# Designs tried in a protein design run: designed miniproteins, single chains, continued (4). Part 7

Each design is a single chain, and the fold is of that chain. pLDDT is the mean over its residues in the fold that is shown.

## One batch from the design tools (miniprotein)

Design m12211
Fold by ESMFold2-Fast:
Structure m12211 (fold): chain A 92 residues (1-92)
Amino acid sequence: SSKEEELIREMFKLLGFSEEEIKEGLEDKDKAYQKIVKKLAEKYGLETLKEISKNPELSKLFIYTILDLVESGYSLEEAIKLVIDSIKEIEK
């Protein structure tokens, strides 16, 4: 969907990916989801996210959770923080 593609573009830009990497991600959404989750795992140092990034279905669920929060009125940065904080609580 157009909203999903806009979210993917915004997440790639927020995480510092190049325009070429964004274009490649939009050609394969499953790989795009995995790349986003892997970059977040690296940024936050979370082993749970690293494992999620290896699985396309779990990565998709993660991205859709962020999308649902954004559609509920959270900013993208706030939505990411909420999900990351939930994962940090699980790793305690």
Scores: mean pLDDT 82

Design m12212
Fold by ESMFold2-Fast:
Structure m12212 (fold): chain A 90 residues (1-90)
Amino acid sequence: SAEKEKILEETKKRLKEAVEEAKKKIEEAKTPEEIGKVAHELNLRVEEIFEEFRKKVKNDKEAIEKMDKFIEELSEELGEFVEKKLEELE
């Protein structure tokens, strides 16, 4: 439905914004411990956003599978960013 598509797109936007804010904090980080703290805080926020999304789409399997795939893609992108930053701190 159009309503579910809107919820999906709004949730994707919120997740992208959360990841971009985390990337900025990681870029400013001076230690691996600071990077770990940012990653932990982001993981908690992603879980909160995902739980809210699940409730809004009433546990719709197709919508959840699309969101899981999107989160996996964002996680891979963030992982590459973190690895590059960790190499710079050596």
Scores: mean pLDDT 87

Design m12213
Fold by ESMFold2-Fast:
Structure m12213 (fold): chain A 70 residues (1-70)
Amino acid sequence: MKRIQELEERYHKLVEEVDKQIIDLLKKGDKESAEKLSKKMQDLRKRFLDARVNQDAEKLEEVVRELERF
C-alpha cells in the first residue's frame, strides 16, 4: 500500500516538472520538442492509469523511472 502511494506522489511531482519544461519549450518557439515531449507524456499517463487500476507497483516503478529520464 505505502509503496504504491509513494510512486503515485512521485509520478505527480515529475509530471509537474515535465509540464514546466513543455511550457518553456513553447515560450522559446520550440514546438517540435514540445510536441514530442507531450506525446511521450500522454503515453506514460495511459500506462500510469493502467498500472494504478491493477495496483501494479512494478509497472508504476517503470513509468516513474521513464519520467526521471526527462
Scores: mean pLDDT 83

Design m12214
Fold by ESMFold2-Fast:
Structure m12214 (fold): chain A 87 residues (1-87)
Amino acid sequence: SAELEALRAEAERARREREDALAGILGSMNVQQAEQFAQALAEMKVDPEAGRARMLELAREANAELADRYAALSRRYQELTAQIEAL
């Protein structure tokens, strides 16, 4: 349907914008911050909630504006995927 196609297109756009925000965050990190971020991503495999919280904290330390944008885009993506699943 046109509605489903439009929602999928918006979700894909949110996903790409989120990837761009993440790339910007990583580009703002020094070597030590990048190593800590990699450790937080590994932690997400064991404890998803703790790992995500640590990842976001490190992201905000590196670039607060992009970290806030990443969080907003992640929420939008979740809302769009929930709408798609409801169809």
Scores: mean pLDDT 83

Design m12215
Fold by ESMFold2-Fast:
Structure m12215 (fold): chain A 67 residues (1-67)
Amino acid sequence: SHALQEALESLRDHGRSLGLSEEEIERIIEKYRPAIEAAVKAGDIEALIAVVREGQAELERRAQELA
């Protein structure tokens, strides 16, 4: 799904911008992937936005922990 790919790439780009390693980025993405896939399958745009925001927040928290 194009929407799934865009959501995952958005999280990867955000993690890279924060200076996180690819391993840390993919670990966090794996945690949120099922919820993102479920939102995309349901066509629930509000749920998709909410899950992506949660993923971004966790990437930001992890970057702060590693600084």
Scores: mean pLDDT 87

Design m12216
Fold by ESMFold2-Fast:
Structure m12216 (fold): chain A 87 residues (1-87)
Amino acid sequence: AEALKREIEAIIAALPSLSADEALAAIDRMSELLRQLVEQGVPLSEINALLGRLDKALRELPPADRSRALRRLLEQASEINAYYLEQ
């Protein structure tokens, strides 16, 4: 869990310097890491805290890039929430 959290924090820190395509790839990587944390039994509150930090970082992007990145994040967050609802 700790290594996954560190990778997530590194991605969040890098987001403001990424291109639009790199940001989308980073969101997909984040989604995969978050799913692994869920599967390892990390509390939903910690997952939501990471998603909140990611959302905040994405809002610092230029408006044109922000809309696309936020839509991608919301799609991934929806899948994670569906997993918890099916438990």
Scores: mean pLDDT 71

Design m12217
Fold by ESMFold2-Fast:
Structure m12217 (fold): chain A 70 residues (1-70)
Amino acid sequence: HMEVTEKELEIAREIAEALRDIGDVLQEGFDKLRQYREAGDEEGIQKVREEIDKKFAELNKKHVERFKKL
């Protein structure tokens, strides 16, 4: 039986939530990229890439702040 502190468990849960958030951003981004690629919209592809980068930056800030509160 592994002894885990409450703090370690909270950190593990936050990591799991961060991974789920990343998965959601990737799924939405890939769906949009497919649509723009099928349409031949190179400008749309670039905008989606920038949106993904922005969302990852926001997720990083969100989870860093949550880790600081743990």
Scores: mean pLDDT 80

Design m12218
Fold by ESMFold2-Fast:
Structure m12218 (fold): chain A 122 residues (1-122)
Amino acid sequence: NQEQKQLEQMKKQAERIVNTKDSDIDKLIENAKQVARQEADRNNLSPEDREALEKKMEEAIKQFREYVNKAKEYAKQFLEHLEKAQNTTDPSQKQEHLELAKQYFKEAAKYQSEATDYLINM
C-alpha cells in the first residue's frame, strides 16, 4: 500500500544517511570549496575578500559536519524505532513506535537539509 511504500522509501533514505562515509563527506566539502573558489576567481575578489571567504568556508564546513552528524543520529533512531514497530505484536505499541520513528525521520531530514544549505551558501 502507499503508506508501506512511503516507510520503505524513508528507510532507504535513513540507511543512506547512516551509511554516508567520511570519504563521501570530504568529497562534498572539496567540491563545494572548488565551486566557491572558482566563483571568487571569476569575480576577481581582492586578497582581503578571499581571506574572508576562506574563514566563511571554514565555519560553513564546521556547521555542515555538525549537522550531518545530527542527521545520522536521528536517522539511526528512526531505524531503531521502525524495527521495534515491525517486531511488536501489540497494535498500540506498534503505533507508538511508528509515530516515534516518523518524528525521528523528520528531524533527520531537517538536519540533512540544513547541512546542505551550509554547503550551498558557502
Scores: mean pLDDT 89

Design m12219
Fold by ESMFold2-Fast:
Structure m12219 (fold): chain A 75 residues (1-75)
Amino acid sequence: MPETSEEERRLIEEAVGELAAEADAAIAAGDYERAVEALERAKEKVAALPLPEAVKQAMLGVLDGAIAQARAKAA
């Protein structure tokens, strides 16, 4: 499984933690379109981060799954 240093974890949390939390809150509120928007912004942030490729791919995969689930609920 991909491993991250404490510095890499902090960088991820600083860049996308707020957006991920916003997406979770939106899903809980039934606002799936807002959740998709927040997750897509988080995906863009992750793609721009200077992270090892394995870590970046794992994070993007998780976000893609969450986006697909939120879109299915929005429809």
Scores: mean pLDDT 76

Design m12220
Fold by ESMFold2-Fast:
Structure m12220 (fold): chain A 82 residues (1-82)
Amino acid sequence: PVPLSPEERERLFEEIERWEEELRKLAREKGASEEELREILRRRVEEYYREHVAEDPELARVMARRMEGILTRRISLATAKP
């Protein structure tokens, strides 16, 4: 596991916030289901990895994995009605 620098961690959370906002817009404007949102997230994570793997394969993998894990959890929590 590659430890993220403070700058890389900041970028990670900026990306997470941007993707979460877009996923919520898709849910509101297009009526996307939880399953559809998870599929879109998986596609974006794969796309992110593919775009960045040539720069630093290990860092790209770590960033993609963390984004997927955090956003998948947030999607799941949003569907877990109280």
Scores: mean pLDDT 73

Design m12221
Fold by ESMFold2-Fast:
Formats: structure tokens, C-alpha cells, sequence
Structure m12221 (fold): chain A 87 residues (1-87)
């Protein structure tokens, strides 16, 4: 159905967004945290506006964006520690 296809396409776009955010954070955050935060914020706002979720986009501020980056870094560290146990 067209609705199922839209859900699948939205899921793909969200995964692509998250991969782009992770790449930006890994490559740029240590070098320039403020610039990285601005890029991540702009990507998140753009995604929710393109999905027609204007109310969600309005909730994305600097504090929310910083918390997302912090959570991504914490989860990456935990994953690395788990993988190191296999070696």
C-alpha cells in the first residue's frame, strides 16, 4: 500500500539521518563542539520539517541537540567496551 511504502521510506530516511549525525559527531565534535552542535540541530530540524512535523521541529533547541550528542557518545563508548570484551 502507499501508506506502508511511506512508513518504509520514512524509516530509511531516519536511518540515513542518524548515520549522518553519527559521522559528523565522530569526525567533528572534538575539533569544534559548537559548530558540530549547530550542524546536528539544523539536520534534525530539516528532517522533522520535511516530514511535516512542525511541532516536533520547534522543540529542537540547543539543549535538546546537546543531549542527543551526549547520548550518542555515551552509547558509542558502551558499544566499544562490549566489543573489546570479545578480543
Amino acid sequence: SSQLKKIEENGKKFRELMLEIVKIVEEEYEKDPEKTKKKVKELLIKFYLEEGREEAAEKIDDEFTEEIIKKLLEEAKKLKELLEKLE
Scores: mean pLDDT 80

Design m12222
Fold by ESMFold2-Fast:
Structure m12222 (fold): chain A 95 residues (1-95)
Amino acid sequence: MTPEELERGVNVGVSRIMAAVSNLVAKKTTDPQLQALSRQTAELALEAARAYEEGDLERGEEYRQQALKLTREALDLHKQNTTNPQHLQMYDILS
């Protein structure tokens, strides 16, 4: 296995995990703004995973960056609604 094959596999795996976590947050949250952001993040993360699997690294990175931007917006929204640092750390894993 080449280093490039390993990096591609990692990028696909990370994107799929990001999508799964974002879908779980969307399902569990009662905040409609956080639900919308998390759903959009999951969709972008799945598009990133597909692009990486197709070998389109540029498109994969573009979708990944868009998903990270929405993750930061979700973190900012969550910071406004809670002072619990433990909850904030869960979103840092997605960054």
Scores: mean pLDDT 76

Design m12223
Fold by ESMFold2-Fast:
Structure m12223 (fold): chain A 80 residues (1-80)
Amino acid sequence: SGKKAAADFRERSDLILSQLPPEVAEAVRPLVDRTVAALEAGDGVAASEAGSELVETLIELGADPNLVLQLSLALSDSLS
């Protein structure tokens, strides 16, 4: 179910974002929201595109590599 995938990703991403500096978490929040909306709609292409942009943005902002890995795994699980 797209709603379950979206809810699971939201929960996991919120936990990961809580461990980031507040400014970094706030900067990527729109990309998390886009990924969740695409998952809820069942649009795997849009979810993959938004999720990839989210991961790339976190890397550019210098986020902890372990947190980036956790988010990448959460995205992969949601797209399976």
Scores: mean pLDDT 86

Design m12224
Fold by ESMFold2-Fast:
Structure m12224 (fold): chain A 76 residues (1-76)
Amino acid sequence: MDAKPDISELSEEELRELLEELRRRIEEKRPSLDEKQRKVAEAMLRVIDAYLTEGREKMEEVLKEEQKKMEEWAAE
């Protein structure tokens, strides 16, 4: 597998910048996404927004909720 970035070496500021860039890229692509891709993009945006607004603990809660939704979408 390709090398995963070591998120533990990132400062909180660097992680926030990375998530802000990811959010921007997702928003840029949203108009061209199909329904399934849009659902995934919206899930990712919710996780990112949770981190940026309330921090890591809230992000983990939202990530767990979105993972459950993605499993349901995959089963459709």
Scores: mean pLDDT 72

Design m12225
Fold by ESMFold2-Fast:
Parts: C-alpha cells; structure tokens; sequence
Structure m12225 (fold): chain A 71 residues (1-71)
C-alpha cells in the first residue's frame, strides 16, 4: 500500500478518535493541515506535522501513526 494512502488512513483514524472525544476543532485542523501538505506533494512534511502535533498530547496515537506510515 502506498505511503500516502497509509498516512491518509492514519489521519482518518486519528480524526475519528478526536471527534468522538469532542475535539472537533482539533480534528478539522489536523485533517486540513495534512490535506494541504499532501496536495503540495509534501508527504514527509505532512507526516512530521502530524507526529509533532500528536507526540506531546497523544503519544499512543503518534506511535500508531508511525507504525502505519512505516509499513
């Protein structure tokens, strides 16, 4: 599976979890940021931005994202 496709799936999972927690604004912000970076062919920047956002507040999600992206 393509790395971009894996990153998109990881983002959808994170967004769904944040929406369930009531963090809709953060979920929209993450989706928008990653989509913008991917539209500009900045896959590594998109991955880095997502991990930086999650590593401080949601370390388990950051680990999941890294695993999904790497595979």
Amino acid sequence: MEKEERLRRAVERVVAELERAGLTGLAEGIRSLVETLLENKRLDDARRALLELLSTAFPEMAEEIERIYAE
Scores: mean pLDDT 72

Design m12226
Fold by ESMFold2-Fast:
Structure m12226 (fold): chain A 79 residues (1-79)
Amino acid sequence: SLDASTFLKKAKEIVEKIEKIEDYEKYKETVELYKKLAEVAEEIGAENAKEYFERKAKEIEAKNPTESNPEIEKLLKEF
């Protein structure tokens, strides 16, 4: 099981990898990845992280991303 500290460290690394991808907010997998981050945060009781990731997912989803990115899809599969 992941403790909150270990999760937050891994989440930060994943977010840094996503944000290095040009126009990362244009990709469908970015929404799915932030939703997955929120789901894991909820399961471990990291409420502030959950709220942040849910808000981020909604903000990107509101931009109606239609493109796919294989690098972000790989990050999703590592979850």
Scores: mean pLDDT 82

Design m12227
Fold by ESMFold2-Fast:
Structure m12227 (fold): chain A 115 residues (1-115)
Amino acid sequence: MEEAERLIEELAALLESDDAANVPRIQALTQELLAVVRTLPREEAVEVLRRALEVFEAGLKSKNPLVRLVAAAGGILLVRELEELGALSPEEAKARLAELSEAARAAIAEIEKAA
């Protein structure tokens, strides 16, 4: 729990920075958070994942499309983990994944247009 809370706080700060230079660190910390979550009891894992998902969903409001893309990608991983733990219904998971996938596609289109 303490390690997971530290990772969520760092992820929130990095996403709020709206700096594309932080994208590799956000990806690394997301994988580290998932590894930590898989060692926790189900109830604690669900609580951590729900808090992390709120942080990544806030990241979808980022001005930088690279930050929005990494927020959407991380959110997809968290939704899938919540579904696997039975914390989201298949219908809820499908709806959340559709919203996150659309956000990712929009960010990619913006990145490609700017290149």
Scores: mean pLDDT 88

Design m12228
Fold by ESMFold2-Fast:
Structure m12228 (fold): chain A 89 residues (1-89)
Amino acid sequence: SIDKKIEELEKQIEKAIKEGDLKKASELAKKLSELYQSKSVGYTIRAIGAELDGDLKTAEEFRKLSEEYEKKSKEYEELAKKLEKKYKE
């Protein structure tokens, strides 16, 4: 499950930060950002399908999920950049 992989990556990032392995934490945060971006795109495609079927309520729910996962993707991308900058100093 992609959701289980996301949860495991979040725990691995937190552990890497606590252990001071900022390089590993940065690499894992980048992977998590990519998974959230994939989920965002998947929900956008599902929203379009629902709109074409006239299910506007389901389309709105999928659009909201797509936006939420896009925000999470950007948050982890920024975390990865901050961690990379710190370990390269």
Scores: mean pLDDT 88

Design m12229
Fold by ESMFold2-Fast:
Structure m12229 (fold): chain A 75 residues (1-75)
Amino acid sequence: SAEALRKGLEAAREGNVREGVEEADKASGLLGGTAAGVARIALGAGDVAGASEEEKARLVAKALENSLKALEEKG
């Protein structure tokens, strides 16, 4: 639901990437049931290993923002 995406976004903005990805997985339900799925989508299929913890948090937050906006535009 949109609420799970919002919780995930708030957690990611606070630097809690794991909780942000976990809440996003609850909302989507279509990522093979892994929090890593959301993180990979957010960071792209590229070199995730080179990203800092802070950069990962920003990318996850951005992906969650985009997902929430798309969902709200259709609702």
Scores: mean pLDDT 59

Design m12230
Fold by ESMFold2-Fast:
Structure m12230 (fold): chain A 83 residues (1-83)
Amino acid sequence: EEAKKLAEEALRYFVEAMRSTDPAARQAALDKAREIMKELEKKLGAKVYIEVETEPGSGVPRRVKVYAEKDGKKILLAELELP
């Protein structure tokens, strides 16, 4: 439960970074997402990372996912489909 909430929060900041046209605001949002992911790694004792699915050619993000990897197992923590 807590891990899912933190993963959702990281996704929101990551999406804010992707939608931001201001480089400084983008970097601030990315830094926030990274901080939350580090917290998740500590809580789970696992590697946590974000994967972005982009549309071929345009590079426009379609979906963002947060995964935890432990003992070779990849677990989906949160997923957000972009509007």
Scores: mean pLDDT 78

Design m12231
Fold by ESMFold2-Fast:
Structure m12231 (fold): chain A 55 residues (1-55)
Amino acid sequence: EKLPSIDDIEAGKAPISEQAKEIQDLLDKFKAAPDEKAKEKWEELVKAIKAALNS
């Protein structure tokens, strides 16, 4: 499956269901990726998701 871009999520183009799915997918990638790099990616996406939810 292909995920929407961070920009799309932040702009609110991605529905909440996709945003929730993104968080779950990021948890898997966070565990698989290097700690430092994964933390940056996860923090950025969490911020984008929060912005979209607080639209």
Scores: mean pLDDT 62

Design m12232
Fold by ESMFold2-Fast:
Structure m12232 (fold): chain A 62 residues (1-62)
Amino acid sequence: TAASAAQLLVRQGRMSEADAREAARLAVEKGDVERAAEVILRSGGTPSREAALAAARALSGL
């Protein structure tokens, strides 16, 4: 679920709960991998755009 995906992002210790919830919502509920990756990258959750896209794609499968 989007809530479970958001918890995973927060546990990495690099994203706020609000950013994690928005990224999870975009990836899981909307299937918008590109927007989810943008939120992850902007929040500092990953070191690169490629890593952010990979994370967003993984979340979209949940």
Scores: mean pLDDT 73

Design m12233
Fold by ESMFold2-Fast:
Structure m12233 (fold): chain A 92 residues (1-92)
Amino acid sequence: DRRAALRELAARFQRWVAEHAPTLSDEMREAVAEVLREVQELTQAIDDGAPEETVRSLGERVIEKLEALKKKYPELQEETDAFIAELRRVLA
């Protein structure tokens, strides 16, 4: 049930962004918005019934963007590491 797990992870990330946006700097909000865009592309592909390989590739792009986010903003490391770990587990 990889698709359902990915949808749940995407929903959790979107919820985290909505809850924490008021506490983030403008630069952090812009960087997080870029990750959110990739997450939205992933959820759209799942909803459209995209092939498993496409879904996996999009999930890996989300991981790449989260890795870049935590490298630029170490204060987000704990949250980004948690999402990366869950994504890697679901995509395995």
Scores: mean pLDDT 84

Design m12234
Fold by ESMFold2-Fast:
Structure m12234 (fold): chain A 96 residues (1-96)
Amino acid sequence: DDRLRAEAEQLLATAELLAGLGSERGKEALDYLKEYLETGDLEKFNKGRELLQRVGEELERTRDRLLAAGVPPADLSLERLVDLLEGRTTVDELVA
C-alpha cells in the first residue's frame, strides 16, 4: 500500500529525530517502522505509530505542565523535554 509506505516514511523521520535525542520509545518506534518497510507486516507499522502517538502526547502534557508552572517557553526545547521524560534531568535542574 503506497499510502501506508509514505506514512511510514514520514513517521520514520520523526522516530529517527526522537531516537537521536535519546527517546527509548522513539528508538522502539524506529525499529518497528524499519521492520514494516522490510517485511510489510502491518502489526509492526501499528506498533510504531502507536508508540510515536504516545510519545507525542507525553511531550505535549509535560510541556503544558511546565508552562503552567512558570517555566519560560524558550527553556522548553524538544531535547530538554525528552531528557526530562527519560529521567536524565529534573524540573529543578531545568529551572535552576
Scores: mean pLDDT 82

Design m12235
Fold by ESMFold2-Fast:
Structure m12235 (fold): chain A 106 residues (1-106)
Amino acid sequence: SAAYKAGLEAFKQGDYDKAIEYFTQAIKDNADDPLAVARSRLLLGDALAEQGKIDEATETIREAVETLMSLNPDDEIMRSMLRMRAGIYKSSGYEKLYEAVREAVE
């Protein structure tokens, strides 16, 4: 998605308002692709967290992780990647994001 790529660029530049706008558009553009939607929701959640919107970020990331786990419940590579992401959240002080990922991955 063009919106997804624009969102990544905005995120890299620290323009979290634009990143949120673009990732929200990417979710709409790819509504029929659960994997693409979940991927966009993870980055939307990251951008929301950078803006201090922790509760919204937590729900967005939980929804994304639950979708990823439901698509491939036995995918140990996906689980490993999500556990690594959870560790990054904890190291960054985002305890609620860490717990949301841990609970969804089990």
Scores: mean pLDDT 88

Design m12236
Fold by ESMFold2-Fast:
Structure m12236 (fold): chain A 64 residues (1-64)
Amino acid sequence: MKTFYVIYRGKKFEVTIDGDKVTARPAEGVTEEEARAGTIELLRYLEKHPELLPAVRAALEAVL
């Protein structure tokens, strides 16, 4: 299981990846700095696991 704090469309989210299962929820309590760093880490993870990109996008779009 991996958890990332991210910025998506100007909002902050917590993205959790557990195998092929992706969940996202709002995370307004994290700093802009943490969310920016987490976004870079998530993108690096998705470079190694490109099959997860549609699920990550769908999870984030669902909670916008």
Scores: mean pLDDT 84

Design m12237
Fold by ESMFold2-Fast:
Structure m12237 (fold): chain A 89 residues (1-89)
Amino acid sequence: SVTVELKDVSAPVGEVKVTATVQTDNTSPGSLAFSDVDTGELLQTVTIPAGVTTTVEISVKLDGKDKRIKAILNSGGEVKIATATVTAV
């Protein structure tokens, strides 16, 4: 089955890694798009081979406020969405 998960993370001001765990369709590659929920900004798009379970990391800059990150996976005609909170500490 096609799945996407994002891990919540806490970090101080600066760069932090946000991790997605994805599983693509057995016959179709996946397109994984990361965006900032609050601003609507597209952060990164990653193409993932068919038939894999893998992790994808992106860097997000924290400015002392929490951020909400959305990952959308398109694979094999399925669309899966996950969100995670990056909590500023």
Scores: mean pLDDT 86

Design m12238
Fold by ESMFold2-Fast:
Structure m12238 (fold): chain A 58 residues (1-58)
Amino acid sequence: EELVDKAVEFMYKNSDKEVTLEDIAKELGVSREEVEAAFGGDMDKLVEKLQKKLFEKL
C-alpha cells in the first residue's frame, strides 16, 4: 500500500513537528478520508502502523 509508505516517509521527514492526518493528506494530495481508508478507517490503527513502520526504519 503505497499510501501507507508515503505517509510514514512524510512523518519521518517532519519528525520536528506533530503531524496530523490532515497534514499527511494535504502533502500526498489526497483527502483525509482516503488516508484513513487505507488503514481501515481506524485512527488508532493508523497511528500504530505508522509508529511500527517508523520504529522498523530506525
Scores: mean pLDDT 67

Design m12239
Fold by ESMFold2-Fast:
Structure m12239 (fold): chain A 85 residues (1-85)
Amino acid sequence: MAPMPKPSHDEVIDLVNRLLRNQTVEDYNRLVDALKSLSTDELIEVLRRLSPEQQRLLVLALNEIASRDPSYRGDALKVEQLYRS
C-alpha cells in the first residue's frame, strides 16, 4: 500500500492552464491522473479557484473520466452542478 501523494491545488490549476494552451495528449493525461487523485472536496476547492473557461475544461475532463470509470460519477455530477449553478 503506497498511495501516491496528492497534487497541490496550484499544481492542478497549472495543469488546466497547460492543457488549455498546449492541447496535447500528455497534458490531458497529466490532468486526468491529478483529478483521479483528488477527493470531492478538493475538486470543489480547485473549481472555485478557476476562471469560467477553466471550469468548463475541468467539468469536461471529469465527465470523460466518469464515462470510463463509474466510481468518479459522483465527483463529476457534484462539480458539474456547482459549475452550472
Scores: mean pLDDT 77

Design m12240
Fold by ESMFold2-Fast:
Structure m12240 (fold): chain A 80 residues (1-80)
Amino acid sequence: GLVRFTPEAVELFSLPREVFSREEALAIIRAALDAMAVYNPEKNEYDLSGTPLEKLLGVSVVPDTDEGYEAMLARVATPL
């Protein structure tokens, strides 16, 4: 399916448009985590503390799980 990113996410992620496929959107989310967050391999999670991602999402941690990525996607994009 398709998703539309919020204007705040489009700005923070420097996206060229607002609408992407779900596969593209999940790749964007992973790229943003890798660019802005600190990965903790012992807990299998991204630490967002003090980052612009923490402010955007309202959470300090994103788990490196399918459920973690889906929860992040739901905070920054709406299904079409």
Scores: mean pLDDT 90

Design m12241
Fold by ESMFold2-Fast:
Structure m12241 (fold): chain A 59 residues (1-59)
Amino acid sequence: DDDLLQLLQDLQQQQKEQRAKDYAKRASKLQEELGSSVEAGKKLQAEIDAEQARAAALA
């Protein structure tokens, strides 16, 4: 049934979007922490870049 196929496609799309948003949200949180932590800033920047790359790969 076409409705079932559409529902499955919508669920897969929603799952991918949720994963991409999750990675982007983590990158955003790390950016906020970077502003409050000068000493750990370089390590946090690398983690932000990694999470953003993961979000981009899913989007």
Scores: mean pLDDT 76

Design m12242
Fold by ESMFold2-Fast:
Structure m12242 (fold): chain A 88 residues (1-88)
Amino acid sequence: MEEEFLQRLIEYLKLPPELLPLAERIVAVLREIQQTTDLQKIIELTEELIALLEEILANTPDPEAQAKLQEWIELLREQLEKLREMLK
């Protein structure tokens, strides 16, 4: 299941081989988010996920991949704000 998700992520973002370690880390972070019920931990992992996606965006030459990454980062930033409000 994890290998299938990693391959789909690589295809979706058209990632070059040099960025595969970042993609693997994204999959690991997403898996950890799914396994935790700790809201504070979910916030921390979501912040890490955003940072990893921003690093891929900075190193991705494909305009379509850049657009997809920017959209995903924006959605995660909106989700992060909602999660932070739940702690108040």
Scores: mean pLDDT 80

Design m12243
Fold by ESMFold2-Fast:
Structure m12243 (fold): chain A 85 residues (1-85)
Amino acid sequence: ALPAEAQELMRTANLEESRAYLIEMARRVGERLGNEEMAEKLIKAIEGGDVTIDDFSEEEQREIAEELARLLKEEFGVEVPAPPP
């Protein structure tokens, strides 16, 4: 039995699922704000690329957080889940 490895694999899988979900939300935030550049920067930050949270201004971070909160409320209360690929 390898319970520690099983927990690590489940954690990794959950992180990948969360990351994919966050990337989808980032695209929708960009669409809502009409700002594809912000969406691309947010996706790169989520992927752990050359962009970090510090590359976003305080205003950009606030706008992203506000629109993400609205999208999460719509997804959970009003919107149906996005169709699979």
Scores: mean pLDDT 63

Design m12244
Fold by ESMFold2-Fast:
Structure m12244 (fold): chain A 110 residues (1-110)
Amino acid sequence: IEEVKEEIVEGIRKLSDEQFKALMVNVKNLNNIGMLGILALRSGASLAAVEQLVNELLTIKSKDELVEYVRNLKEEQLGALYVLLEGLIELSEEVREYFRRTFGIQPAPA
């Protein structure tokens, strides 16, 4: 799980400032009960864990803060974070397969 977190961290570090700002806008727009419910169902996390994740992400102002947040995430929230980041960061097939097997997360259809 530490190796999975570090790969997500490296993916975040590779984001441009513009991509990071777009991600934060998407997180802000996701903060409604319907989208939180979809994220919970897709990631296998509880609705409470997803709400906590999104609220915590909304306080993040830099890539460095996001990196530290990811390193300190509990396993339950990691699946929900993966669903948010899957299309935006570079991840190995091994990490993507880990999330599919561990949390039942299907690949993004887009």
Scores: mean pLDDT 71

Design m12245
Fold by ESMFold2-Fast:
Structure m12245 (fold): chain A 66 residues (1-66)
Amino acid sequence: MKRTDIRGEVRLTDDGEVVVTPVVSDASVPPEEVARFTQFLQAVAEGTRRIAETGDTLVPVPDWPA
């Protein structure tokens, strides 16, 4: 895989909630694929938030959901 047509924007809200917004470069990308990518980014963002809160130095890189 050379390039991904899906990207995501991740931010932390004032309430400590992680918000993931998928950005799709190609409108023909299936919604199912967008949902899987969003789920993956949410897992990464949640892990990153946990590191920031607990002081862990381990970078969370979960496997891509099939």
Scores: mean pLDDT 61

